# Ledger of designs, part 62: designed miniproteins, single chains, continued (5)

Each design is a single chain, and the fold is of that chain. pLDDT is the mean over its residues in the fold that is shown.

## One batch from the design tools (miniprotein)

Design m18276
Fold by ESMFold2-Fast:
Structure m18276 (fold): chain A 56 residues (1-56)
Amino acid sequence: SAGIEEARRIAEEARAAGVDGAYAAAMKSLQDGEAGLMSPEEAARAARRAAETNGV
């Protein structure tokens, strides 16, 4: 889904930027979205917020 793809993209950007906290948070959002614990849209939003908060 688009939201899951966005969360994955954000995690990869955080990893490339070397921001471990953003990467970990984005990966958790991706996993929670894939597990159905949150919607794909919520997973993407959470990953985006984590990246922005950590300066990515």
Scores: mean pLDDT 80

Design m18277
Fold by ESMFold2-Fast:
Structure m18277 (fold): chain A 55 residues (1-55)
Amino acid sequence: SSEVEKLKQQLAETSKQLKDTLAAYQKDPTEENREKLKELVKQVQELSEEYNKAG
């Protein structure tokens, strides 16, 4: 379904941002980078749960 495809794309994009932000945090462990990591982890968890429920 289009909803499942949209969730897959959002999950892939957010996962990429998480990976990029983790790399940034490892190079420069600022509070700003730490906060971005927390937000992205939460978004990935929420999208994963929505994807599982969407079927």
Scores: mean pLDDT 83

Design m18278
Fold by ESMFold2-Fast:
Structure m18278 (fold): chain A 86 residues (1-86)
Amino acid sequence: SLRPQPVSPEDKARFDKLVEEAKKLIEEAERLLKQHNNPDIARKLMAAYALLFVARVLYDMGRVDEAIHYLEEAIRLLKEAIEELK
């Protein structure tokens, strides 16, 4: 069986920080989306959710660098969506 490689405390802290950032951005984007009917922004938000799901799966597999990359992409997409909703 392939065991996930142990995650360093530094990598865990970095991943956890990005997850919390993404969660706050999702809450802001959801609030703004309720005020603005924009299907393209809704699609970006759905894409961000998919990226966050993939990041969690990769993290659980011990693929931390890839997980962080997907989180950073999700955060970038969420920030773009929020700016478009302003």
Scores: mean pLDDT 81

Design m18279
Fold by ESMFold2-Fast:
Structure m18279 (fold): chain A 80 residues (1-80)
Amino acid sequence: MRKRFEELVEKAREYVRKVRELIENKADPAEVSEALSKGLEAVTEAIRLALESRDPELMQKALEVSKELAEAWVEARKAR
């Protein structure tokens, strides 16, 4: 359980970094959208696991990475 959660958080953060890297390099909007979609999938699963565990620390980490992804999404929309 905890190992799966940590892997999902790490995966989500990898996609947040990838989105920012793609924006910096003026990559194709389709590539940015794919990275955001993959990040959202990882975040959603991490939140699900945190809710099932009822562990406040896991829930806090899931919400933090969710916020990081939301910020990357806003940056992607502004970069247009």
Scores: mean pLDDT 82

Design m18280
Fold by ESMFold2-Fast:
Structure m18280 (fold): chain A 84 residues (1-84)
Amino acid sequence: MKKAVIIPGTGGTFQQRFEEEARKKAKEEGYEIVGTFYGTITDKDVEEVIKLKPEIVYAGPYVPQSVIAKLEAAGIKVEIIDLK
């Protein structure tokens, strides 16, 4: 089964709505959610995401571009979900 990770990049009500939308997309696209990384994403968190070997990361709009670039360099597709 194809693996996905969720990185909301924020908390509160946005995090809940984001996670719901990301899980819905994963289910529709045939991905299993293998991890969710809450709060401020760090380089250590990026390494943990890569270790999970996801095919895709669903990322919030506040996730730093440097994090996105590192994930893409590791061969991981990143999809930005912006709830506005």
Scores: mean pLDDT 79

Design m18281
Fold by ESMFold2-Fast:
Structure m18281 (fold): chain A 70 residues (1-70)
Amino acid sequence: AEEYLEEARRHLREAERALEEGDLRSAMRHLQDASAYLGLAKAAGAPQEELEELEKRLDELRKKLEEAIA
């Protein structure tokens, strides 16, 4: 569970950096990976508070990506 949360956090950080650099392809890939790891963490019974915080970050970065490609 915790390993999946750490992978999700890592990919969210990389997605944010990619967005700041204008690398939309890399940002999309990292957001997809973060979403996948977050799903695995949820399935493995990760704490709800940690899941909610990471889901909020994922949604925020996803909105930024959508605005950049719109």
Scores: mean pLDDT 84

Design m18282
Fold by ESMFold2-Fast:
Structure m18282 (fold): chain A 111 residues (1-111)
Amino acid sequence: AEELNAEGKVYLSAKDYEKAIAYYEKAIALDPEYAEAWYNLGLAYFLKEDYEKAVEYYEKAIALDPEYGVAWYNLGLAYEKLGDLEKAKEYYQKAAALGNETAADKLKELE
């Protein structure tokens, strides 16, 4: 699973989101509890501007790893893109509590 996740990250960096998604889906098929692969799948959909799918996959990552601060932050970003500022603020607060400095700065900007 880790090797497939690593290949997915190579394609994500190249902005080949379709190949990145395919590799992350293969990683998840081998290890459904691999929180990082669920997070990366969400990130690929976020970068494709499919914010509803990004939310779905970030929520799976957080269910597996509730301390995944960057996943909480990106869940906040996805809700902000969907126009739900109250949920965005809630998730930024969670990310900031876990030590995500970017989320803390974002909360200041939204208030």
Scores: mean pLDDT 86

Design m18284
Fold by ESMFold2-Fast:
Structure m18284 (fold): chain A 79 residues (1-79)
Amino acid sequence: VYPLSPREAAVLQLLLEEADRRGPDARLSLREIAERLGLSQATVSRAARSLAERGLVAIEGDEVQLADRAAAEAALAHS
């Protein structure tokens, strides 16, 4: 298992914080994530795609949602 990149960890942490605040179905757009992290949308899109390939997030159009909270927390602990 490969550790998360700093960008992947930042996106995943933000989604966990939103899930804690708004519930497990909370979504953020790629634009919102980019604005909150001070990154380009292209950078966030690449990180979100990598996280989706790992089964940690789901991408629906421009929106990103946490797919597996337990796996996401484990991935962050090992990064």
Scores: mean pLDDT 82

Design m18285
Fold by ESMFold2-Fast:
Structure m18285 (fold): chain A 65 residues (1-65)
Amino acid sequence: VEKVEELVKAGKVEEAVKLAIEAFEKGDFELGMKIMKILSEVELPPELVSRLVSAAILGIGDEID
């Protein structure tokens, strides 16, 4: 998760968001949630927040049917 903080520091917020989305897509919702918490402390454009939340819902929800 420290890599996410480094990306934010470098101004690569969208790359940090991609890491969270990748975690959710891989089914690692716990890692994705940790990254999302870090990102929630940073001011993100609404568009990135929306994408991140959507990915989290899809990953956490992970419906069987």
Scores: mean pLDDT 71

Design m18286
Fold by ESMFold2-Fast:
Structure m18286 (fold): chain A 65 residues (1-65)
Amino acid sequence: MRAEIEELARKAVEALRAGDYATAREYAEKVAALIRERFPHLTVSADDVLAALGEAYGLPLPPAP
């Protein structure tokens, strides 16, 4: 599970680096869904995942819808 989340997070980071915000959000949604499935008491959104990845890797954040 953790390795799967890390792989999806890596895909999101690659998409952010490429400026493909739609793909980055899609992978971030998958990461957030897996986190919520494993830890149902945690309220984690795709936006939270993208913000954390952007901050950690110094990448621009996609605009919120």
Scores: mean pLDDT 74

Design m18287
Fold by ESMFold2-Fast:
Structure m18287 (fold): chain A 65 residues (1-65)
Amino acid sequence: IEELIERAKRLVEELLEGPDPEKEEELAEIEKKLRELTEKDPAVGEKAAEVIGPWLAAQYRKELA
């Protein structure tokens, strides 16, 4: 799971600098895997939310505005 979280962190940093549809799709796939892992261990969800949260928040604010 650490490898998935590290990959997600890198993707979020790159996406915050410039949107890339291919990287957004990769991040969505990682999110799906992390969500499945969170059902086994809630601590995974905490780490995933911390890493992915900034990107999701920025994306949703853009959609609402």
Scores: mean pLDDT 72

Design m18288
Fold by ESMFold2-Fast:
Structure m18288 (fold): chain A 108 residues (1-108)
Amino acid sequence: MQELVDEAIRLFEEAAELLRKAAELSKNPDFQTRLKQAADMARTAAELGRAGRVPEAAVLSEQIADTVEEIAKEMRKNPDVPKEAADLVEKAARLFREGAELMRQAAQ
């Protein structure tokens, strides 16, 4: 079970880095703020996982995935935002969903 938690934490940390890169690439203050908040929440999910609060980490990771998927859709519709920034956010959302699934498996 610890191996699943460790992998989920690694995915949360990778996703947070992708969100920070996307924020910088977006050059848009609203997206920068929202993506940074999502990255901060990813760190909280990792901390919950490290603390053994695995079901809470899973729930938070799923909520983050939902939030960043909506941000990615908005970024795709904005012609001033580079496609690469939206691609990074979409990848981060997938990593949060994968991490949530690993946390759910570990909680069993």
Scores: mean pLDDT 88

Design m18289
Fold by ESMFold2-Fast:
Structure m18289 (fold): chain A 95 residues (1-95)
Amino acid sequence: MEKKLEKIYELLDGIVEAIKNNDFEKFEEKLKELEELAKELPEEMKKVVEEFIEKAKEYLERLKENPNDEKTKTKLLFLIIATRTELDLLYRKLQ
């Protein structure tokens, strides 16, 4: 579990960097890796990651239309922080 959670955090950090650089191809690549990783998670953690991916895809489409949408970038960064926090809490509950 810990190694999978570390990989998820690495992918979320990669998404943050992709957003900062307007690298939407890398952002999409990291989302696909998260989808694969989610299949191996306990159901409660899987739901959190899947909900993140769904919302992140929506924000990605908005950013592709307007790369200078700082409000969407800010919402996405807060979504990443919230997702990390929720996953950490679930990991502690499952230990």
Scores: mean pLDDT 85

Design m18290
Fold by ESMFold2-Fast:
Structure m18290 (fold): chain A 73 residues (1-73)
Amino acid sequence: AAAVRTEVKEFVGEADGRRATITVTLTLADGALTEAVVESDRGTPVQDAAMLQASAAMGDFLAALHAEQEAAA
């Protein structure tokens, strides 16, 4: 059986007097990413400067995770 681990990451953006939070829940099996669930504190469709900042931080994290997975292969 594979070792399964769950990680939760939060990304926050602030702009125009507003704050947005994006939560990413990652499921890893034997160190490999099998699932990623992205949730926002805002409904869909929603787009503002704070959400864009939170999305940028999330994108940087996911790019680093992808590089880590490639290096481990």
Scores: mean pLDDT 74

Design m18291
Fold by ESMFold2-Fast:
Structure m18291 (fold): chain A 73 residues (1-73)
Amino acid sequence: MLSEEELKKKIEELEERLKKDPEDAEAWLELGQVLFLLGKYEEAIEYYEKALELDPENKEAKALLTASKIALS
């Protein structure tokens, strides 16, 4: 499990990646994963939905979106 400091650094790196390429589906997916690890499931869902908008066949994003919705149930 990544430390909170490592997760924050990851967010900063991913935000820089998205600033250069906002269609980077993998970066959106990774942002969602970081938020999921922080227990921020509603925010994670929004980022997974963005990843799926860019890459509709991403099975990992579909699975994580479902898991996040279950966590909110």
Scores: mean pLDDT 82

Design m18292
Fold by ESMFold2-Fast:
Structure m18292 (fold): chain A 75 residues (1-75)
Amino acid sequence: MLTEEEARELVERLAERLGLELSEEQIEKIARDVVESSSEAPVAGRVAGALYFNGYIPLERLEEALALAEEIVEE
């Protein structure tokens, strides 16, 4: 089960790879949304989706974010 701390690390790493400058508070909020997601979606999809739904990436970058999130989760 994904912890809030693990979700925060994944969000931070994905944001860095996407060139997003997010505050600690923004990262914590997104990480909470990822953990609270009752979706049976893979972790990478939940992390990328949380960035999109919180408005930090446009729809055009969602595919890029998903691919990067999958790479990060496998590291």
Scores: mean pLDDT 79

Design m18293
Fold by ESMFold2-Fast:
Structure m18293 (fold): chain A 60 residues (1-60)
Amino acid sequence: MNTITVDVPDVAGAEREAARLNAEDPRVTVTVEGNTVTITSTLNVAKAVGYALRVLGESL
């Protein structure tokens, strides 16, 4: 299990992408707390980083 934490400037965009990822891939759990997004997955580190970058992109 891999956990990636990312700070995001736009929480609303991050929450929207987190909800999308949680619906699309059951192997990934994305939680948003304030400006911090935590991505936990059973996927390899590269996939977890990819999801973190998607959440960050939607928050920009």
Scores: mean pLDDT 72

Design m18294
Fold by ESMFold2-Fast:
Structure m18294 (fold): chain A 103 residues (1-103)
Amino acid sequence: SSLFETPPPPALLEAMKKVAEEGREVIETLPEDIRLALEYITTLEAEELIPKLKDEDPRVRTAAAYALGIIGDEKAVEALEKALKDENPEVREAAEIALKRIK
């Protein structure tokens, strides 16, 4: 299933934020359903997620920013720097967290 066709549930967004802030080792401490979703996210390519930073739904943009931070690919840096100016404060926070993780 395509993770970003619909906005992720709030529990998954909070887990993604925690992993982006604290690192991938946190994944092992999470419930199985959340852990499997996060493990899948780590298999995604940055190029697949970068377009989701421009999604119409701010929840999808927030999830994409956290996912790019979790992946840690420098190819996402330019797109995440643009997301720092997003109209939605949650998207801006996610972009800041992601950029701190990639550095």
Scores: mean pLDDT 84

Design m18296
Fold by ESMFold2-Fast:
Structure m18296 (fold): chain A 82 residues (1-82)
Amino acid sequence: SAKEAYEKGLEYEKQGKLEEAAKYYEEAIKLDPEFSEAWENLGKVKFELYKKDPSKKEYLKEALEYLIKAGILELKRAVESV
């Protein structure tokens, strides 16, 4: 399930295994594209990968895109609660 993939991502992130964490967060969003926490953590992990190797600017672009997606989903949930 999306939740199980997300929890695996959290386990790898806690171990500092950022590339593995990213793969599980990507699986979570493929299963549930509205899983805002998975988008947010994927974006954070991509930003951390960029900081480790700033020559890989694709990670910075991915981080921005994923964090924007997470923000939009959170704002949508907030609007629906009003």
Scores: mean pLDDT 86

Design m18297
Fold by ESMFold2-Fast:
Structure m18297 (fold): chain A 85 residues (1-85)
Amino acid sequence: SREQELQKRVAELMSRIAKLQYEGARLQDNPKASEALVRLSEIAGKIWEALQQYREGKISGKEFEAQLDELEKEVEKIKKEIEEL
C-alpha cells in the first residue's frame, strides 16, 4: 500500500542520514563536515515532523510524498558534499 511504501521510504532515508552522520562525524575537524552534520539533523527533524503530521491527518499522503522527495534530494546533495571531503 502507499502507506507501507511511505513508511519504507522514511526508514531508508533515516538509515542514509545515520550513515552520513557517522561519516561526517569522522571528519568533524573540517568545518564543512560540521555544517553538513547540522543540516542532516535538521532534515531528520523535518522527516519526523512531516511523518507526525501525516499520521495525525494534517497532511495528505501526496503532500507527505512531495516533502519526502525534496528531503531525499537534500540528503543526496549533502552526501556528495561529504564524499568530496
Scores: mean pLDDT 87

Design m18298
Fold by ESMFold2-Fast:
Structure m18298 (fold): chain A 58 residues (1-58)
Amino acid sequence: EIYVAVKDVERKSPDELTLKKGDVVELLEEVDEEHWKVKVIGTGVEGIVPKSALEKIA
């Protein structure tokens, strides 16, 4: 499933991703109710982001 970042996200730990608003990501794994492991489309970089920063597009 494909999501878009609706806001900028700054990583807070080494396991997290920095995202820019408009970055497109693929959901890989639901870590918990608030955090997802995603892969950035185009770069292939993977990491954890807050679900609240993402909106489903496909």
Scores: mean pLDDT 81

Design m18299
Fold by ESMFold2-Fast:
Structure m18299 (fold): chain A 96 residues (1-96)
Amino acid sequence: GAEELERLIAEAERIAREAVDRLTKSTASQELLDKTEAEFAALIAELRRRDPRLGAIAEEVYNLAKKLLSEEAITKEEAVARAVEAGVALARRLAA
């Protein structure tokens, strides 16, 4: 229903911003990148256990953010916007 969709969209937006912020800060060292990847793997697993749809959204958003930030031509703002768009699109599919 609409209420479930709004909740999934809000979580997708939150996860997208968190993923881009943490990945951007993790570019300083391999140790920080490894830590960020481990922490997001744990978060995705916890979200998936709570609600499989949240886990799927978190995984999609994190993987896209990681891919986009590997491209030197993309800004943080563009990475957030594209990750949010992908998360929202998946939320709409899963709430239907």
Scores: mean pLDDT 82

Design m18300
Fold by ESMFold2-Fast:
Structure m18300 (fold): chain A 69 residues (1-69)
Amino acid sequence: GLSPEQEAQIDRLILEHPEWTPRQVAERLGVSQAQVSAYLRRHHPLVARYSSSLSFAERERLAVREALE
């Protein structure tokens, strides 16, 4: 599992680098992409449902669009 410090860093990196994918966040933190994806499914489920190739900015745009439907 991820430490609380690593989870806080994921949240920070999403805010600072909305153009990044979960893979790039995982590479920056030295954790597996699976760990980042698991964190997103638990804590950011609205954006976790989208393709792993999409950036966080693209995922947020899609999540907002679906919320308006």
Scores: mean pLDDT 72

Design m18301
Fold by ESMFold2-Fast:
Formats: C-alpha cells, sequence, structure tokens
Structure m18301 (fold): chain A 60 residues (1-60)
C-alpha cells in the first residue's frame, strides 16, 4: 500500500505540473479512498480536500 501511495502521489504531482488538474483530482481521490480503507480517516479527509482544490483550479 505505501509503495502504491507513493506512486500515486508522484503521478498527482506530475499532473499538477502538466496543468491536468482534473487528473490530479482523480488521483487525490484515489489516495483518499486507500487511506479510508486503511482506517486513517484524517489523511483520507486531507486528500479528499486536495482533490476538491485541484478540481476548483481546473475551473478557474
Amino acid sequence: MEEELEKLRKEAEKKIAEGDYIGASELYNRIAQLYLKAGNVELAQEYFDKAVEAQKKAGA
């Protein structure tokens, strides 16, 4: 799980750098779901918030 989370974070950062905020939002949402399944509600909420922020940037 940790190796998968690291890969997803790097992919999300790459999407942000490319201006693909929708793609980044989808990746943050996936990271949040993985934390939720692991029982880490606080980190899950943090990544859900990042997904919403990325989606807002796509619409700005």
Scores: mean pLDDT 81

Design m18302
Fold by ESMFold2-Fast:
Structure m18302 (fold): chain A 79 residues (1-79)
Amino acid sequence: MEKVRKALEQAAAFAESEDPFDREVGIAFMEILLALAKKYNDREALEVIAETAERLLGSKDPQVRADARRILEAAREAL
């Protein structure tokens, strides 16, 4: 879990960036981590992804909020 948690912390930091390109990179990274967590049935990773996506629902960027909602729903459905 340590490597996944660190990767997710970095993805979230990018998604919270003032640069729209960095926000897109952060969301894309979270989607990759979600796909891998689902593929390997990593429940702990899915839980951390869901928690991170829930925090991003507070983003000022409506696109980040929409993407975070989708990621949250997918992670919760996989749990």
Scores: mean pLDDT 82

Design m18303
Fold by ESMFold2-Fast:
Structure m18303 (fold): chain A 75 residues (1-75)
Amino acid sequence: SALIEEALALAREGGRLAREGRYREAADKFVEAAQLFEQAGDLYSASLAYREAGEAYRKAGDEERAREMFERAKA
């Protein structure tokens, strides 16, 4: 699926940005990946991407967005 391929590319970019300490940008990429996984019906991968986004927002100091992402990961 083109959606899954794009989501995986975004998740890899998010991981790279997180390793560079660019946590806000990493979180944004993980959110985009999660949304594409949801569109593709891959709820497991979407959940994992939302958890990665939550951790990245938390490291960026954005506790409100982190909480939102962790709640989305549970759905």
Scores: mean pLDDT 91

Design m18304
Fold by ESMFold2-Fast:
Parts: C-alpha cells; structure tokens; sequence
Structure m18304 (fold): chain A 70 residues (1-70)
C-alpha cells in the first residue's frame, strides 16, 4: 500500500513538473509518517467532491506535512 502511494506521488510529480515536491513528500512519508498521513487526511476532507489541481494539492500537502512534522 505505502509503496503504491510512493509510486503514485512520484508519477504525479513528474507529470506536473514538480518532481522535487514529490521527492520531499516521499521523504516525509518515510521520516514523519504520522504527520504525512494526517496531512493527507486533512486534504482529502478539504477537497472531497471538488475538482483538484494536482500541482497545488501536492504543494499544499508538502507545506501542511512539514508544519505537522515540526
């Protein structure tokens, strides 16, 4: 499950031209998994039923996960 999510993040980052954001998200998922998954849950709730800009969502996820990891 986690490996599948990591592959999806890296693929999305490459497609949107933000591979560095995707790599940082992968690192946070490994080093601060609680903060990462809490940020994921918050964003899923925030964007439920809405069309999502993948690039903006990934950048917001990174910011929120970094804040929670402090």
Amino acid sequence: LIDKMIESLLAAGKKEGIEEVAKKLVELARTHPEAFFKAVAELEKKYAGKTVDVKEEMEELLRRAEELAK
Scores: mean pLDDT 74

Design m18305
Fold by ESMFold2-Fast:
Structure m18305 (fold): chain A 58 residues (1-58)
Amino acid sequence: DELEKEIREEAEELGKKIKEIVDYAKKNGLSDEELQAKLDEEYEEFGKKVDELLKKYE
């Protein structure tokens, strides 16, 4: 299923971004609140992309 493949690709991109954010937080001493805010933003963007994919394959 093309939808499943595209969702997997978006999940892999999310994983890369999460790793970058965590690495950045460790290097720059971000607070837990700032780290969580950045993570929440990436999860929200992922959710929007999944929603658009669902609409595309509806």
Scores: mean pLDDT 82

Design m18306
Fold by ESMFold2-Fast:
Structure m18306 (fold): chain A 91 residues (1-91)
Amino acid sequence: VSEGDKRVAEIALKKAEEYYKKAMEYGQKTIELASDNKELVEEVKKLIDQAKKNYEDAKRYAELGDSQKAAEYVKKIEELYNKVKEIYDSL
């Protein structure tokens, strides 16, 4: 692993953590605000669970120095965060 690859992987991990934290924050807010809508609550819980799994995968690949795979999982977490925020913004 080159120094450049290590740096790119570290940046990817930081971005993964940032998007995962935001997905969790907006997810929890959505669950609280939409508590009467069981279907929406279950959908948001599923998105949060997917974000957690993708964050664990991003962390693993970043630790291995696989910057390309780490970046791929960052994008997946960002997409999940965007979906959660879109639901939140629709409330």
Scores: mean pLDDT 85

Design m18307
Fold by ESMFold2-Fast:
Structure m18307 (fold): chain A 72 residues (1-72)
Amino acid sequence: MEAEKEAEKLVDKAHAAGNAGDLEAAAEYYKKAAEVLEKAGLDASREYFALSQVLRALGREEEAKEYEEKAK
């Protein structure tokens, strides 16, 4: 499952960036993980939800709301 493995690696990078306090990098990795899953026709709800939370923490409210809707 290539797309799932790629997304898992990106989520791991997002967690590492978040733990290091790099919320911008964490948001980028979650976004890439969600895009990989969507291109493969897989559920990206968890990744979009995580992205929305990180964007909200960054003060990017309008973007956070967009991804929160994608997460359902």
Scores: mean pLDDT 84

Design m18308
Fold by ESMFold2-Fast:
Structure m18308 (fold): chain A 100 residues (1-100)
Amino acid sequence: SELEKKLKEIEEEMKRLLEEIEKELEELKKKASPELQEEIDRFLEQLKEAAKASLEAIKKLAEETKDVKKAEVEAEISLGSLETIWETFRYVFKVELEKE
């Protein structure tokens, strides 16, 4: 169905975002102290859990409403929120690296 295809596309987009974030975090970890490495790992795990929860909420909304556009809008909001959180913490981790 169109809805199933859209949900798959949303899942793949979230997966790609997380993979890009993880790659950049792994590069930051190479320069980081063991303490900062642990903070980066905790952040990544929390971000992955938040993404999973968002995806489950979007799937539930889609199943209850059968509205592809509502699922799309919620996905855009969730992706934007994850990107904003990542941009903030990217800056924080870079500042912490400069202090080491």
Scores: mean pLDDT 86

Design m18309
Fold by ESMFold2-Fast:
Formats: C-alpha cells, structure tokens, sequence
Structure m18309 (fold): chain A 58 residues (1-58)
C-alpha cells in the first residue's frame, strides 16, 4: 500500500510538471504495486488514469 501511494504521488507530481512520460511510468508502477487497495486509493488511481488519458499519456 505505502509503495503504491508513493508511486501515485510521484505520478501526480510529474503530471503537474508536464512530464507525461514520467507520469505514465509512475502510474504503471503504482498499479503493479497494488495488492489490496483501499477504496480511497482506488478512487485516486481512477482519477489519475482519467487525467493521463486526457493528456494522451495513456
């Protein structure tokens, strides 16, 4: 959980910086680190996924 949350933070920071390639990489690492995600973590992941798709990063 902690690892997935950290990757999500990094992805969000990269997205805010306009580094969409790095944001995508961290997003994928966050997904791989999931094992038993909380509902709040899933919602955060879903919003980030939508933002990345909107930017064409996914």
Amino acid sequence: EQQAREYLRQSEAALAAGDWDRAREYYLQAVEALRDPSPELLERLRRLHEQLKAKGAL
Scores: mean pLDDT 78

Design m18310
Fold by ESMFold2-Fast:
Structure m18310 (fold): chain A 85 residues (1-85)
Amino acid sequence: SAAELEQLRKEIAKEIGRILRELGDKLQEVLEKRKKAEELLKKGELSEEEYEKLLKELEEELKKLGKELVEKLKKFEKEIEEKLA
């Protein structure tokens, strides 16, 4: 029924919103760490080697977040397919 489709639409929107908020918060933390690292480098409180190491760690963290997003979205797509079958 139209009411069942409307409820499914609301559940989909809520779950997508939850996933995006959680991953968005983690992304914001990575961006803040990068900004602080640049500020410390400019102040001479970080060496270039320490800065490069930190950037590499942040790149690895971003790659993990991207993989987590893809995996959560794929799982959610399967759950939608099961509910629509």
Scores: mean pLDDT 81

Design m18311
Fold by ESMFold2-Fast:
Structure m18311 (fold): chain A 88 residues (1-88)
Amino acid sequence: MKEYEEIKKLLEKAKELIEKAKESENIEEQEKLLEEAEELIKEAEKKIEELIKEGKFGRTPLGEEILKLLEETKKKLEEAKKELEEKK
C-alpha cells in the first residue's frame, strides 16, 4: 500500500511542523511552519481524493486510520492557527 504510506508520511510531517510552530517564540516562524503544514495536508487530501476516484481507497482498517489521521491533523492545524491569531 505505497500510496497509504506516502499519505501517512505527509500527515506525520505536517504534524511535526505544527508542533514545531507551537514551540517557536517567533510569530513569523510560526506562520511559515503552519503554512508549510497546511500545504502538506492539502497534498495528502488530494492524494486521498485521487485514490477514492480511482476506486483504490477501500473501506479497510488502514483507510479508516488514514482518514482519522487526516481529520486529527486538520484539527491541530486549526487550533494552532487560532492560537497564532490570538498572539497578533
Scores: mean pLDDT 80

